# Designs tried in a protein design run: designed miniproteins, single chains, continued (4). Part 114

Each design is a single chain, and the fold is of that chain. pLDDT is the mean over its residues in the fold that is shown.

## One batch from the design tools (miniprotein)

Design m15967
Fold by ESMFold2-Fast:
Structure m15967 (fold): chain A 77 residues (1-77)
Amino acid sequence: SADEQAAFEALGKLLKLVEEIYNDERLSEEEKKELLEWADKKALEASKKPTAREMAEALEKITEELEKKKAEILAKK
């Protein structure tokens, strides 16, 4: 379904951002840990959503918030 495709694409975008954070030499190991532990917890919560649509929406929001948190950390440097 379109909702299942959206959830799959949203998960892919989140995983790409997680990989980018893991490999970002501008971030300390502690900053990476904080960002990735937050993302892991939120992704687990998203996986418990009853529909693919709600999971997609939750994953998209997580990706947006994770990007924002990363930008805020980098802006303080």
Scores: mean pLDDT 89

Design m15968
Fold by ESMFold2-Fast:
Structure m15968 (fold): chain A 99 residues (1-99)
Amino acid sequence: SEKEKRIEELKERLAKRGDELTERIQEAIKNNDKEELEEILIELARLVLAQEALEQGDIEKAETLLELTEEKASPEEIGKRVGPKYAAKVERVLKSKLI
């Protein structure tokens, strides 16, 4: 079905983004770049939120979250497009790293 095809395309995009983040993790470890590792962890958290939205059947939200992850969007921008609950989750991760 068209919906199943769209879900498969989203899963492929999520997998590709995950692979890109994995390569960045390996490079950051090699360079002992702790700041980059923290940024990658935040991007992984955003990717997990996109996966959760897809699992809940919210294809539009999953696409939006994935796009915002690819664009390195701020927690505020994420909140504006997918709701304050998701923005709060990302901001909590950020505050846990900065305090």
Scores: mean pLDDT 70

Design m15969
Fold by ESMFold2-Fast:
Structure m15969 (fold): chain A 79 residues (1-79)
Amino acid sequence: DEELEKLLRLMFSDEEVEELKKLSKKEQQARILEKMKEGFEKAKTVSEVATLVAKKELEEIKPLLTPELQEELDKLLSE
């Protein structure tokens, strides 16, 4: 849907988004979750400031996520 496509465009390149749009919504959501996990883990290796910024950014995009993705994000941030 519109919200999911907006989130994809924020996290992936235009070319990657077109490929992801060929997949099911469930597969698109799985790719978003994977990207979020990778980004958060990468931020942890950079600095404490980068980790805090990444956490804040993930919280700010949370309303754009499906309820299932919001639950997975909450689990990720509680680690």
Scores: mean pLDDT 75

Design m15970
Fold by ESMFold2-Fast:
Structure m15970 (fold): chain A 61 residues (1-61)
Amino acid sequence: SEAAELRAELYRLLREAIANGDTAAMKAAVDGLREFDAAPPEERAAVLRRAIERVRALLAA
């Protein structure tokens, strides 16, 4: 599913943040995964996309 693919991408970004020692990006990825778990099914893909965008922006800084 799209949500499963996006979740895998967010986990990949979390591993990248850990490898880089980027605590802000790690926190954003963890917060995004928590928000995903709490979200209703119809909102989960949107939550993951938003979290991915945030983590990517932090890693690019």
Scores: mean pLDDT 88

Design m15971
Fold by ESMFold2-Fast:
Structure m15971 (fold): chain A 73 residues (1-73)
Amino acid sequence: SEIEEQLARLRELVADLPEASAAQVERARNAKSGAEASAIVEEAGGARNVILAAAETLAKQMLAKKEAAKAAE
């Protein structure tokens, strides 16, 4: 899927970035918006594992929104 392809590309782009703590990854997994996810990534210093967790969380939310929109048609 397009979202899966974008996530794969992101993993490649961030491969050389440092990693942050599991607590920061959990914060990213609980992000409710793009703005919140961006703030969490910034607080983590742009760590690879936090960026990926935030992106996966937002991707899941976007896919759920697209499915809801299709069901409404």
Scores: mean pLDDT 79

Design m15972
Fold by ESMFold2-Fast:
Structure m15972 (fold): chain A 60 residues (1-60)
Amino acid sequence: KAEERLKRAEEIISAITGKPKEEQIEIIKKYLEEGKITEKEAEALLNRLNGKEMVEIETE
């Protein structure tokens, strides 16, 4: 379907695919902050990432 919402979601998914989890989260947050996606869409994308692994890669 040629819906702008769908295209934007696909672009985000494509952009984050193959990135480290930390970068994927940052990209999603940036799109949310810019108003390009809704809170609900951002939550769905984050849930997809968490489905692969629950722990983020962080150096402490």
Scores: mean pLDDT 65

Design m15973
Fold by ESMFold2-Fast:
Structure m15973 (fold): chain A 79 residues (1-79)
Amino acid sequence: EKQKQIDEILKLVDELIDAGKSVEEMRAELEKKFGPEVAEIVERAYRIAKDAGLSRDEFLEIVRNRLEELFGLKKIKVE
């Protein structure tokens, strides 16, 4: 169920990028639908990805990892 919510967030982010929305517009839509914590994660990841010249796929992986952490789904691997 939490994983399904992450998939819905990532789908919306991908659709907003395809629509040419600004980071501010993406934040507003995400905050309205999923709340401010999710919106802040996506905004921060987008700024990092843009500054580093990362691909869309790399940006979406950053968002996924941060959302998994927020939702308590991230597994800690012991080396």
Scores: mean pLDDT 78

Design m15974
Fold by ESMFold2-Fast:
Structure m15974 (fold): chain A 97 residues (1-97)
Amino acid sequence: KLEDALRKAKSVEELLAILSKVPAISQETLDLLRQIAAGKLPPLSKSLSGESRYLLAIFYYHFKLISEEDFEYIYKESNLSPEAAKALDILRSLIMP
């Protein structure tokens, strides 16, 4: 089960390995998560897809770099596929309890 695997992950590297097996998650989003796993926080660029911006917003909010209002705005604009939304919502619950 995807949720059980994600909840048992102990590092961003393990989260990346699990999410890389979800076909609905874009390569752009996986590349950003790989940068975060390496200790780099990429900029919240407007040129990124809604999916990638939502992933970055989870970490930006966790590090207190954006407001709750900014986070909710990015989330509402993300226009995710249902499968990508489920995977990233699980990630959100783990990073942003």
Scores: mean pLDDT 82

Design m15975
Fold by ESMFold2-Fast:
Structure m15975 (fold): chain A 61 residues (1-61)
Amino acid sequence: MKVGSLEVEGDLEGAREQLRLMKEAGVDRVIITAHTEEDAREAERIARELGLEPVVEVRPR
């Protein structure tokens, strides 16, 4: 099993591209760190749409 990690800092379009590249590289699960609940929710949605299994952490700055 390949696990990736991604920190989301307001750039959801960049996050989508990074998640897509992880899927192409054979990543199955991604640990997503976001600083807001909104970014966390959107990144989780994108990961699931791409067929990745997201684990989401919200860490306020």
Scores: mean pLDDT 82

Design m15976
Fold by ESMFold2-Fast:
Structure m15976 (fold): chain A 65 residues (1-65)
Amino acid sequence: GPAEIEKVKLKILLYQMVASANDLIIERSRDNPELVARQEAARRETEKQIEELEKRLQQLEQQNA
């Protein structure tokens, strides 16, 4: 229902904040290639989760249209 849509939107916002934090860590760790590689992997996983949540949001919005 509508409450579920709002919860998914908030979860997307939280993951976008996590992605921003990953970007800052990568930028600050440019002198450590191993750490950068690990953080880039974490960033890709975060983006994948955001895409799945956005897909779920679209499905929920269609069901409530």
Scores: mean pLDDT 83

Design m15977
Fold by ESMFold2-Fast:
Structure m15977 (fold): chain A 69 residues (1-69)
Amino acid sequence: LTEREGVDLSDPEQFERVVQAVIEQAKAAGVPQEKIEEAKKLVEEHRDNPAEGLNLAFEALGWQPKPAP
């Protein structure tokens, strides 16, 4: 399951699909459009490090993965 959730972020097509899925789920969860736009900005700002950008976007959308020890 983690393997299926972990996409190749170096592949622009897969990266775009992940971003779109996150945005769609955020809209379904009732996240304000303002936060969704901020998440998109974070992804764009970290295009050279897409994994970091997605992490920051998740945080902005109110999804906080448990910190690793």
Scores: mean pLDDT 67

Design m15978
Fold by ESMFold2-Fast:
Formats: structure tokens, C-alpha cells, sequence
Structure m15978 (fold): chain A 61 residues (1-61)
């Protein structure tokens, strides 16, 4: 879905611009989000990506 795709895109951008724990959290969200999208779980994909974004933002400051 568009929402899951946008959340994964945002998580990927945070992973690219961050380092350490922030990049790791964002990458985890991207990885799980993409896996769930392939399994047809669009709501789970969005949630995984958003969780990664939130953790990355917290770790970054």
C-alpha cells in the first residue's frame, strides 16, 4: 500500500543519513517492512517501518 511504501521509504532515508544505533533501527524497520510487504501484510509492513523510524529518531536525538 502507499502508506507502507512511504514509511519504508522514510525509514530507508533515515538509515542512509544516520549512523550507529539510529541507522540500525531504521534498517531493521526497512528489512521487516519489506518482508511483510512480500508476505501481503501491508498493515504490519507499515507498523514495522514506523517503529524503525521512531527508534531511529530517538537514537539520533
Amino acid sequence: SMEAEEAIKRARELAAKGEGDAAGAALSGVHEGEMLMKQGDYEGAKEAAEKGIAAAEKAAK
Scores: mean pLDDT 80

Design m15979
Fold by ESMFold2-Fast:
Structure m15979 (fold): chain A 81 residues (1-81)
Amino acid sequence: SRKESEEIAKSMIESLDRATRLGVAAAEERGDDAMRAAIEAEARAEKERIRKSQEGTPSQTASVGTGGTLRMIGLEVDARL
């Protein structure tokens, strides 16, 4: 449980970091400052959320509005691996 939570959190953060870098690069290439800023903010918040979840092993992870896009991108990239 604790060991598994730690490994899962690390894997999630790694996937999130990869997805964030891709998303930021794409937004910058398009000149979409709003999207770039949103992706950066979502990634930072989600990394903190993942780390916090590891401490208490919460039953459910809350992601509302803003967090949804980055989570979908991360999950999509992971699913294709």
Scores: mean pLDDT 65

Design m15980
Fold by ESMFold2-Fast:
Structure m15980 (fold): chain A 60 residues (1-60)
Amino acid sequence: DELRELLEARADAEGLVSRAAAIEALIQSGFDQLEAVQIVDAVERDGKVSVEALLEALER
């Protein structure tokens, strides 16, 4: 899964990425900018995005 690899490469020790890194990874994986922003907005907490929460949101 290319998206998981992109996110994990940018994640800190806690499995968190920045908002900007999450949006960029989604766009690189074939999402448009608006979709990427909407997905990240749904899972973002305190300016950070959990890789696992982001991937779970995409499984729906």
Scores: mean pLDDT 80

Design m15981
Fold by ESMFold2-Fast:
Structure m15981 (fold): chain A 100 residues (1-100)
Amino acid sequence: SNEEVVEKLEKAAVGAYLAVQEKIDGGPLARALALLDVARELLESVRPHLDEEDYKRLMELLEEITRAVEEDAPDEELRRLVEEFLKEVVRVSKKLTEEG
């Protein structure tokens, strides 16, 4: 259902946000990467319910976040990337729920 798809997108968004916060707060890199892996699996699980371009954009943003976390990017860049991902999740979720 669209509701289940939106719930998984929201969980992916929360996972990415927590991963970036973990990294900024100086937590274990392994934990941040594990949270991003869960977010990736959630996006992959909803792929058949998304437009190809929406799925591609979400996956590209999540991959950018993962790379930035792995490469110890500046906190400001990490915050910018996760904000972009969160905005995209909101946009796609609204599209799925269709406001009349």
Scores: mean pLDDT 88

Design m15982
Fold by ESMFold2-Fast:
Structure m15982 (fold): chain A 120 residues (1-120)
Amino acid sequence: LLRAPEERFEEALKLFLEGRYEEAYELFEELSREYPEDLRAQALLNAAAIKLGKGEEVLREAETAVETFPDNAVLWARLAAVYHLLGKREEAEEYRAKALALDPRLAPELDEALAFLESL
């Protein structure tokens, strides 16, 4: 999978960890557009959005995406990360299993993304 450059990722992560959620959101949004398969960047974009009070919108968008493209493993991985962020661990594990059933090659990137979320 094509990954965001570590320097740019670490810059955005530092802003998030400092509580600068608006600035972190802008950088993770840029990274997610340029590197749409980078599950770390997408997970932290959603984490920043939830911190900004957009959790309901993030969840609706992720659910709509898998309904529209049910065979896209990356979208199921994103849905798993959103449920994990919302503390819904049972549903997160179900959607993680769905993503990996569609594309098992996502396992290391998805586990890395979930580990970043767990560290928050």
Scores: mean pLDDT 85

Design m15983
Fold by ESMFold2-Fast:
Structure m15983 (fold): chain A 100 residues (1-100)
Amino acid sequence: SRKEFFERAKDIVRELTEKYKAEHPEHKEVIERFGELVLDALDFLERSPIDFTLEDVIRFIKQVVEEFKKTLSPEEKALVDKFYEDFIKRLKEEWERLEK
């Protein structure tokens, strides 16, 4: 269901936030802010009356990520890119799981 998908997506973000904070403690503030930003984006999409495809969800999150990256150092950008790629991979797996 839509609700189950967004709940699972938010759980993935929280799990990845804790993982990346543990692996990169020097960047914990940036990782925390990024996690919160993605959670806010997912909450916004969940509350929308529009039936989003997975591609629409990914596109919207990518826009939010690119705006956030404009304020970051090269090292922080690389870290955010890795977090984002891990998130999208797990998000696609959850979408496929819930449709079958």
Scores: mean pLDDT 85

Design m15984
Fold by ESMFold2-Fast:
Structure m15984 (fold): chain A 64 residues (1-64)
Amino acid sequence: SPEEELRRLEEEFERNNQKLSEQMKKLESDPSVTPQQLRQAAIDFTSQRIRDIGRVTEAELRAK
């Protein structure tokens, strides 16, 4: 059902957000990582979050 799909996408969003956050923390704690590499990782992180938000939003609209 649309409601079950929404729940699954919300759970996937939370898991993906946690994984990306952990990846970013590892990069931030690595003294060999440059500011440019951190910036690129932050851009990639943000882009992925925007895509995941879009998927959840579409599922919310379908669950009406």
Scores: mean pLDDT 81

Design m15985
Fold by ESMFold2-Fast:
Structure m15985 (fold): chain A 71 residues (1-71)
Amino acid sequence: MTEEELRAELRARHQRLVDKIREQMAKATPEERLELARKLAEVGQVLRDYDEGRITPEEALARLDEIEAEL
């Protein structure tokens, strides 16, 4: 993939994962919601790390895939 294609895919996967977590939170118990809130914070941190140049788009995609696999 080109760098531009990787950036577009990263944004698309981030949005889908955020939406998935928020949908699960709406139906969750208070205890489950706390765990999902931590996952949502991890997803947000991946984008911040990418925006700050701390990680590559490939590393960001891999981290988002790992978070989704834990849901």
Scores: mean pLDDT 81

Design m15986
Fold by ESMFold2-Fast:
Structure m15986 (fold): chain A 65 residues (1-65)
Amino acid sequence: SANELAAEAARLAGNEALAERAAASKTPQDAADMANDAGTAAVIRGNEEGLKLGQEGAKLALEEE
């Protein structure tokens, strides 16, 4: 799910608190915003997989609206 992809991206960024919030997000927009933030944070740490998961999570969240 979009929430799970956002949480995975946040974990790869080293932000477990963001991962918990992403998994618990209640709206597609919140999931998309957290996925994009987590993906960006992950790639800044050198984790390109986290960026890809964040981008996919954001896309899925918005497509589910």
Scores: mean pLDDT 77

Design m15987
Fold by ESMFold2-Fast:
Structure m15987 (fold): chain A 98 residues (1-98)
Amino acid sequence: MEEQAKKAIENFERTLRELEEAIREKASPQRIRELVAQLEQSLLQLAKFTKEGIVSEEEFREKLERAKRLLEEARRRFPEVAELVDASLELVEELEKE
């Protein structure tokens, strides 16, 4: 379990970096959509480990805040993906309530 949680955290950090780089480099809207979907899956995995008590609520909230800031930047830079990013931001808000 701890090793799986560590891998989930590493996958989240990697996806966050890849999305930040893609935004900076003005990647295609398709690439941004792929990375936003991967970030969403990583957040759901982290939420699961948080519910299981393996990842702390505090650490999870910090990661949600970082993801939210990056998603808001993606929305501003890539209007073409706004609907997808809005859905991911709604997921972040729902996860923040737990």
Scores: mean pLDDT 83

Design m15988
Fold by ESMFold2-Fast:
Formats: C-alpha cells, structure tokens, sequence
Structure m15988 (fold): chain A 93 residues (1-93)
C-alpha cells in the first residue's frame, strides 16, 4: 500500500532517493520495509506529529537520514545534494 503511494506521487528520480533512504532507515534502525515506507509517506503528507514521534525512537544515524529526506521533500536540498549527504552519513556511521 505505502509503496504504491510512493510510486504514484514521486518522480522516478525522487523514488530512487526514497528507496535509498528506506534502505538506510532499515540498516540503522532495524525497522521493517513497511514501517520505513509508512514513515516516508508520513513525511510526504506533512504529518509532522507522527514523523516527530517516530523520529525520537530512531538511532542518531537514522534520524540524520530522515532529516535529509525531509529537507529534500521541503525543496531545501536538491536530489544531488541529498544523495551526497546520504553518502556522508553512511561513511560516518
């Protein structure tokens, strides 16, 4: 369900970034694919209350990954800048 929503609302390029964010959230927080996809949907829908509640339960590395995706969705980061920041988080983690 959440995956179908992401595929509908994101461009192929944005979907690739979302897939990378999902991979890193699973790696650093141990959440399921479904839980990660639900969190990404909540960010896109600007469900700030749910996002903040879930973010508090995440590891520091997972929180940084989520911050990059939130900034990208808010158009504060380009795709290229977001991708570079995600690489930096992986190298530091």
Amino acid sequence: MNREYLEKVLTPEELRLAERVKELLIKYSGMTEEEAEELLVDIIRENKEKVEERKKKLSPAAQEVLDVFEAFVRKELSYEAAAIRLIGIELDA
Scores: mean pLDDT 80

Design m15989
Fold by ESMFold2-Fast:
Structure m15989 (fold): chain A 94 residues (1-94)
Amino acid sequence: SAALLARVEERKKKLLESKDIELQLNYLKGIMHEVLEMMEQDAPEEDILKALELLEESVKYLKEKFPNDEEVQKYAEAVEKELERLKEELKKRS
């Protein structure tokens, strides 16, 4: 859905602009939920791939910005593991 992709783009923008770590983590969770919804709705593969790229860039940003924050690092690792699983699931749809 173009609307879901637009929400992913807006959440990434807000994540990058925010100075509140809790709010940044909530935006990352929102991106993950919207990616899952796009996959459930059989959204166009190109839109899902773009959303996965935005999720990957968002998690990388937080990992690099907060290298000593255990909660951020732990959550980022969980997202990276889920991202790998979602990429494999998408390949099975091709």
Scores: mean pLDDT 85

Design m15990
Fold by ESMFold2-Fast:
Structure m15990 (fold): chain A 100 residues (1-100)
Amino acid sequence: ERARELAEQYEKEGKPGLAWHFRRLAELGDEAAVDAFLAHYEKIRAEMDKILAETKRLIEENKDDPEKVFEIEVETGIKLIQGAVDMIAAAHDAVRAARA
């Protein structure tokens, strides 16, 4: 059971919220909900990685302009927070789908 393995892994990593969520999915027995959540999580993570890579490039290109660097850092922070919100929403949607 993939969800049980992930719950144990996240508990060992000190991530009790993620561990609890995957235990909950395992109890529901809905493998499609687990797969859907993982697909959304991987997509959001890949998008976050692209944002971080682009941010690093933009900071290097603008290193002599501290005001521009500050703007880039703030914009990146906002995008990363939005990605985290989308990930939480995907987790809740997976549980709702499994219970419907």
Scores: mean pLDDT 75

Design m15991
Fold by ESMFold2-Fast:
Structure m15991 (fold): chain A 66 residues (1-66)
Amino acid sequence: MEEARELAEQLDPESAEILRRALEAVEGKSSVALAVGLHDAARVLTDAPPEIRERLRELALRLARE
């Protein structure tokens, strides 16, 4: 969760808002719900830097394996 919030700070304001809303929607939910939210955010953030989207996908995969 905290790592994804740090990535939001590296995005443009519009993309950062999309990511923050996705994180808020899954706050306090299971690791699987958080993983799905992060994966969906990575797909929607088409204007975000590729390295940030890749890091979001990596976090989602790590959480899905919990």
Scores: mean pLDDT 71

Design m15992
Fold by ESMFold2-Fast:
Structure m15992 (fold): chain A 80 residues (1-80)
Amino acid sequence: SPLKEKIRAKLEEILKRLKEILRELREKNAPQWVLDNAETEIRYTEDLIASLDSLSELQQLVHLAVAGGSLTLLERILER
């Protein structure tokens, strides 16, 4: 479905940005607990993309919202 394709594309964009954020956090010598949190969110998003086809579209949307929220919080940490 068009919605499923759009969800996959958005999750792949989130994953790309999370990996970039982790690199920037490492360059800024962020505390280990911040790095651990970023790595956990990357793993979560990778696992979600890998298992996406086994989820209902509603479950996919809920998980997309969670992943997007985590990205927003990590971006705010970088801006400070």
Scores: mean pLDDT 86

Design m15993
Fold by ESMFold2-Fast:
Structure m15993 (fold): chain A 81 residues (1-81)
Amino acid sequence: SENLKRINEILNEANDLYLEAVKNKFPKEVLEEIARALRELARMRAASRTASEEEQKALLKEAEEILERVKKLVEEAKKKL
């Protein structure tokens, strides 16, 4: 489904942001926060595979909110480098 594809894309994008943060030697606290977000997104991705259409939409909304939080963390950390 499109919801499953989008959730997977969000997890991939967040993982790419984490790798960028590691490469640029972001503070440990920032890396830990992004890692926690990745673990949550991975759990949501797994849950979405057996979820109903309505549950997938709710998971997608939560995943998008987590991704936006990660993006803000990365941008704020970049400004301090």
Scores: mean pLDDT 87

Design m15994
Fold by ESMFold2-Fast:
Structure m15994 (fold): chain A 78 residues (1-78)
Amino acid sequence: SEAVELAEKGEFEKALELAKELFEKGDEVSAARAVGEIIRRDPRNEGALELARKLLEESKDPEAIKIAKGALELSEMM
């Protein structure tokens, strides 16, 4: 995913913008993966944490929920 690749390169603002677009298109797993990668590299990224919380609240995809929950739990430990 382009959003994950941008997050891996440290382009968090662009990665977050694409993750939001993926979420709005219904690609919740790709959105969660991108947000998870941002949080893994920048655990205090407010935009990524907000999108991860939205995925937990609004998603019905068990994989997307699992990824978002894991990312939020990791952030709380750091």
Scores: mean pLDDT 86

Design m15995
Fold by ESMFold2-Fast:
Structure m15995 (fold): chain A 79 residues (1-79)
Amino acid sequence: SEVEELAEKIKELLKKYNIDPELLKPLLDVPAEEAQRKAVEIAEKYKLNSYQTSVLGEIARSINESELFKKALELALEE
């Protein structure tokens, strides 16, 4: 499944940059158009480094641009 393959890539990205998957759950709780703003708030609240902040921003942008990506992220965060 394309969703399952993308979910595995997301999980590997989070492991590579040492991003706690729990930090991404609020991105799914807001309208897709607000995900980028929510990502900035999360990065500031949890004092993420520049690499983690960049990755979180790319994830939030992808949520806004792709319903498939949002579904893959939901699947990645279940495991």
Scores: mean pLDDT 85

Design m15996
Fold by ESMFold2-Fast:
Structure m15996 (fold): chain A 68 residues (1-68)
Amino acid sequence: SEEREEEIREASLRFTKALKAGDEEEARAAAERIVAIASEKQIKQLIESLKSDPELGERGVKILEEAV
């Protein structure tokens, strides 16, 4: 549903902001929320998108994979 997609997008934005701020606890909380509401396919798409970020990709992918 569009409402769930918006929820996933909001959680993803929160996750990225936390990573940029160095807030590991907030990043982990946002990642756990993403994993709870997103499908496996959507999670894989988010991981692929994160890999294109030269500063945040490695850390972001690791936190998301640990949340799964």
Scores: mean pLDDT 81

Design m15997
Fold by ESMFold2-Fast:
Structure m15997 (fold): chain A 70 residues (1-70)
Amino acid sequence: APAAQAHRDAAQVHFVKAANALIKEKEGELTPEDVGRIFRDVLEGKISLEDLPEEARKHLEAALQHRAAA
């Protein structure tokens, strides 16, 4: 359904923005693999969303909402 595709696309855009915000906050110290681990740890409850930079947290929250709606 087009709605499911739109939600998947929106989730991907927000994941990319969250990743870029994390990389920028850490001044390029994080690799894409590090970002992936951080996102997985947040999803598993090992890291609180509150522990993320505000910009990354906002985009990750939006991505998770869109992923749930897809």
Scores: mean pLDDT 77

Design m15998
Fold by ESMFold2-Fast:
Structure m15998 (fold): chain A 67 residues (1-67)
Amino acid sequence: SAAARERRRRGEERAELARKDPSHPAHEVGRTLREMGDAVDRGLEVYRETGSWEAMEEATLKGLGKE
């Protein structure tokens, strides 16, 4: 309990420091993760519409900027 609270406090302090610095590398990592999430969500939407795994893969790859 105490150890978990301390790790969360350290994480929050580091996150605030990263938010204060717009040039911090964490912002690039966060952006990449969001772009990946959006690509996956797009692929899942295509799968729901088409029922095709191949169409889902193609939509996901396009979302990741591959084509």
Scores: mean pLDDT 70

Design m15999
Fold by ESMFold2-Fast:
Structure m15999 (fold): chain A 86 residues (1-86)
Amino acid sequence: MEKLKEEKEKELERLREEIRKKVEELGEEKVIEEFLKLAEETDGLDEEERELVREFVRGLIEAVLSGDEKRIEELFREAVARSLAA
């Protein structure tokens, strides 16, 4: 249990730092576009799915920039729940 928690915290910290760097270099809108392009190349997206990805990435960027770890976890939980419902 201890190792899993530490590993998860490390991964979240790395993800935060990567997102922060990308937003700093490219700006929020370009980061959203890059994530959309990556998702579209992987498994095509309809318009509704594209909007959900935009909303998710935008929320994630805001949570990362504000340092709201609970919001980051909430967004990932919501994404997983949507994947299970689909």
Scores: mean pLDDT 70

Design m16000
Fold by ESMFold2-Fast:
Structure m16000 (fold): chain A 64 residues (1-64)
Amino acid sequence: PTYTLVAVADYEARAPDELTLRKGELITATAVSYDKETDLLTITLPDGSVKRLPASAVRVLSVE
C-alpha cells in the first residue's frame, strides 16, 4: 500500500538514516513500521530507501 504521512512538528535528523521534518510536510511511503522501544517509525520511501523518524512527529493521512 502507499501511505501518505503529514509532519505535525518540526524535527531535525540526528542520524544519517533519519528524516528531517518540517510541520505541514507531506511524506509518501510504501511501508511503515513502528518500534515501541525507540518510539520511531521506519518507513520505506518510493525509491526503496529506508528512513526513520519520530512517531510523535507525524500522522498517517491516507493508505492507498
Scores: mean pLDDT 81

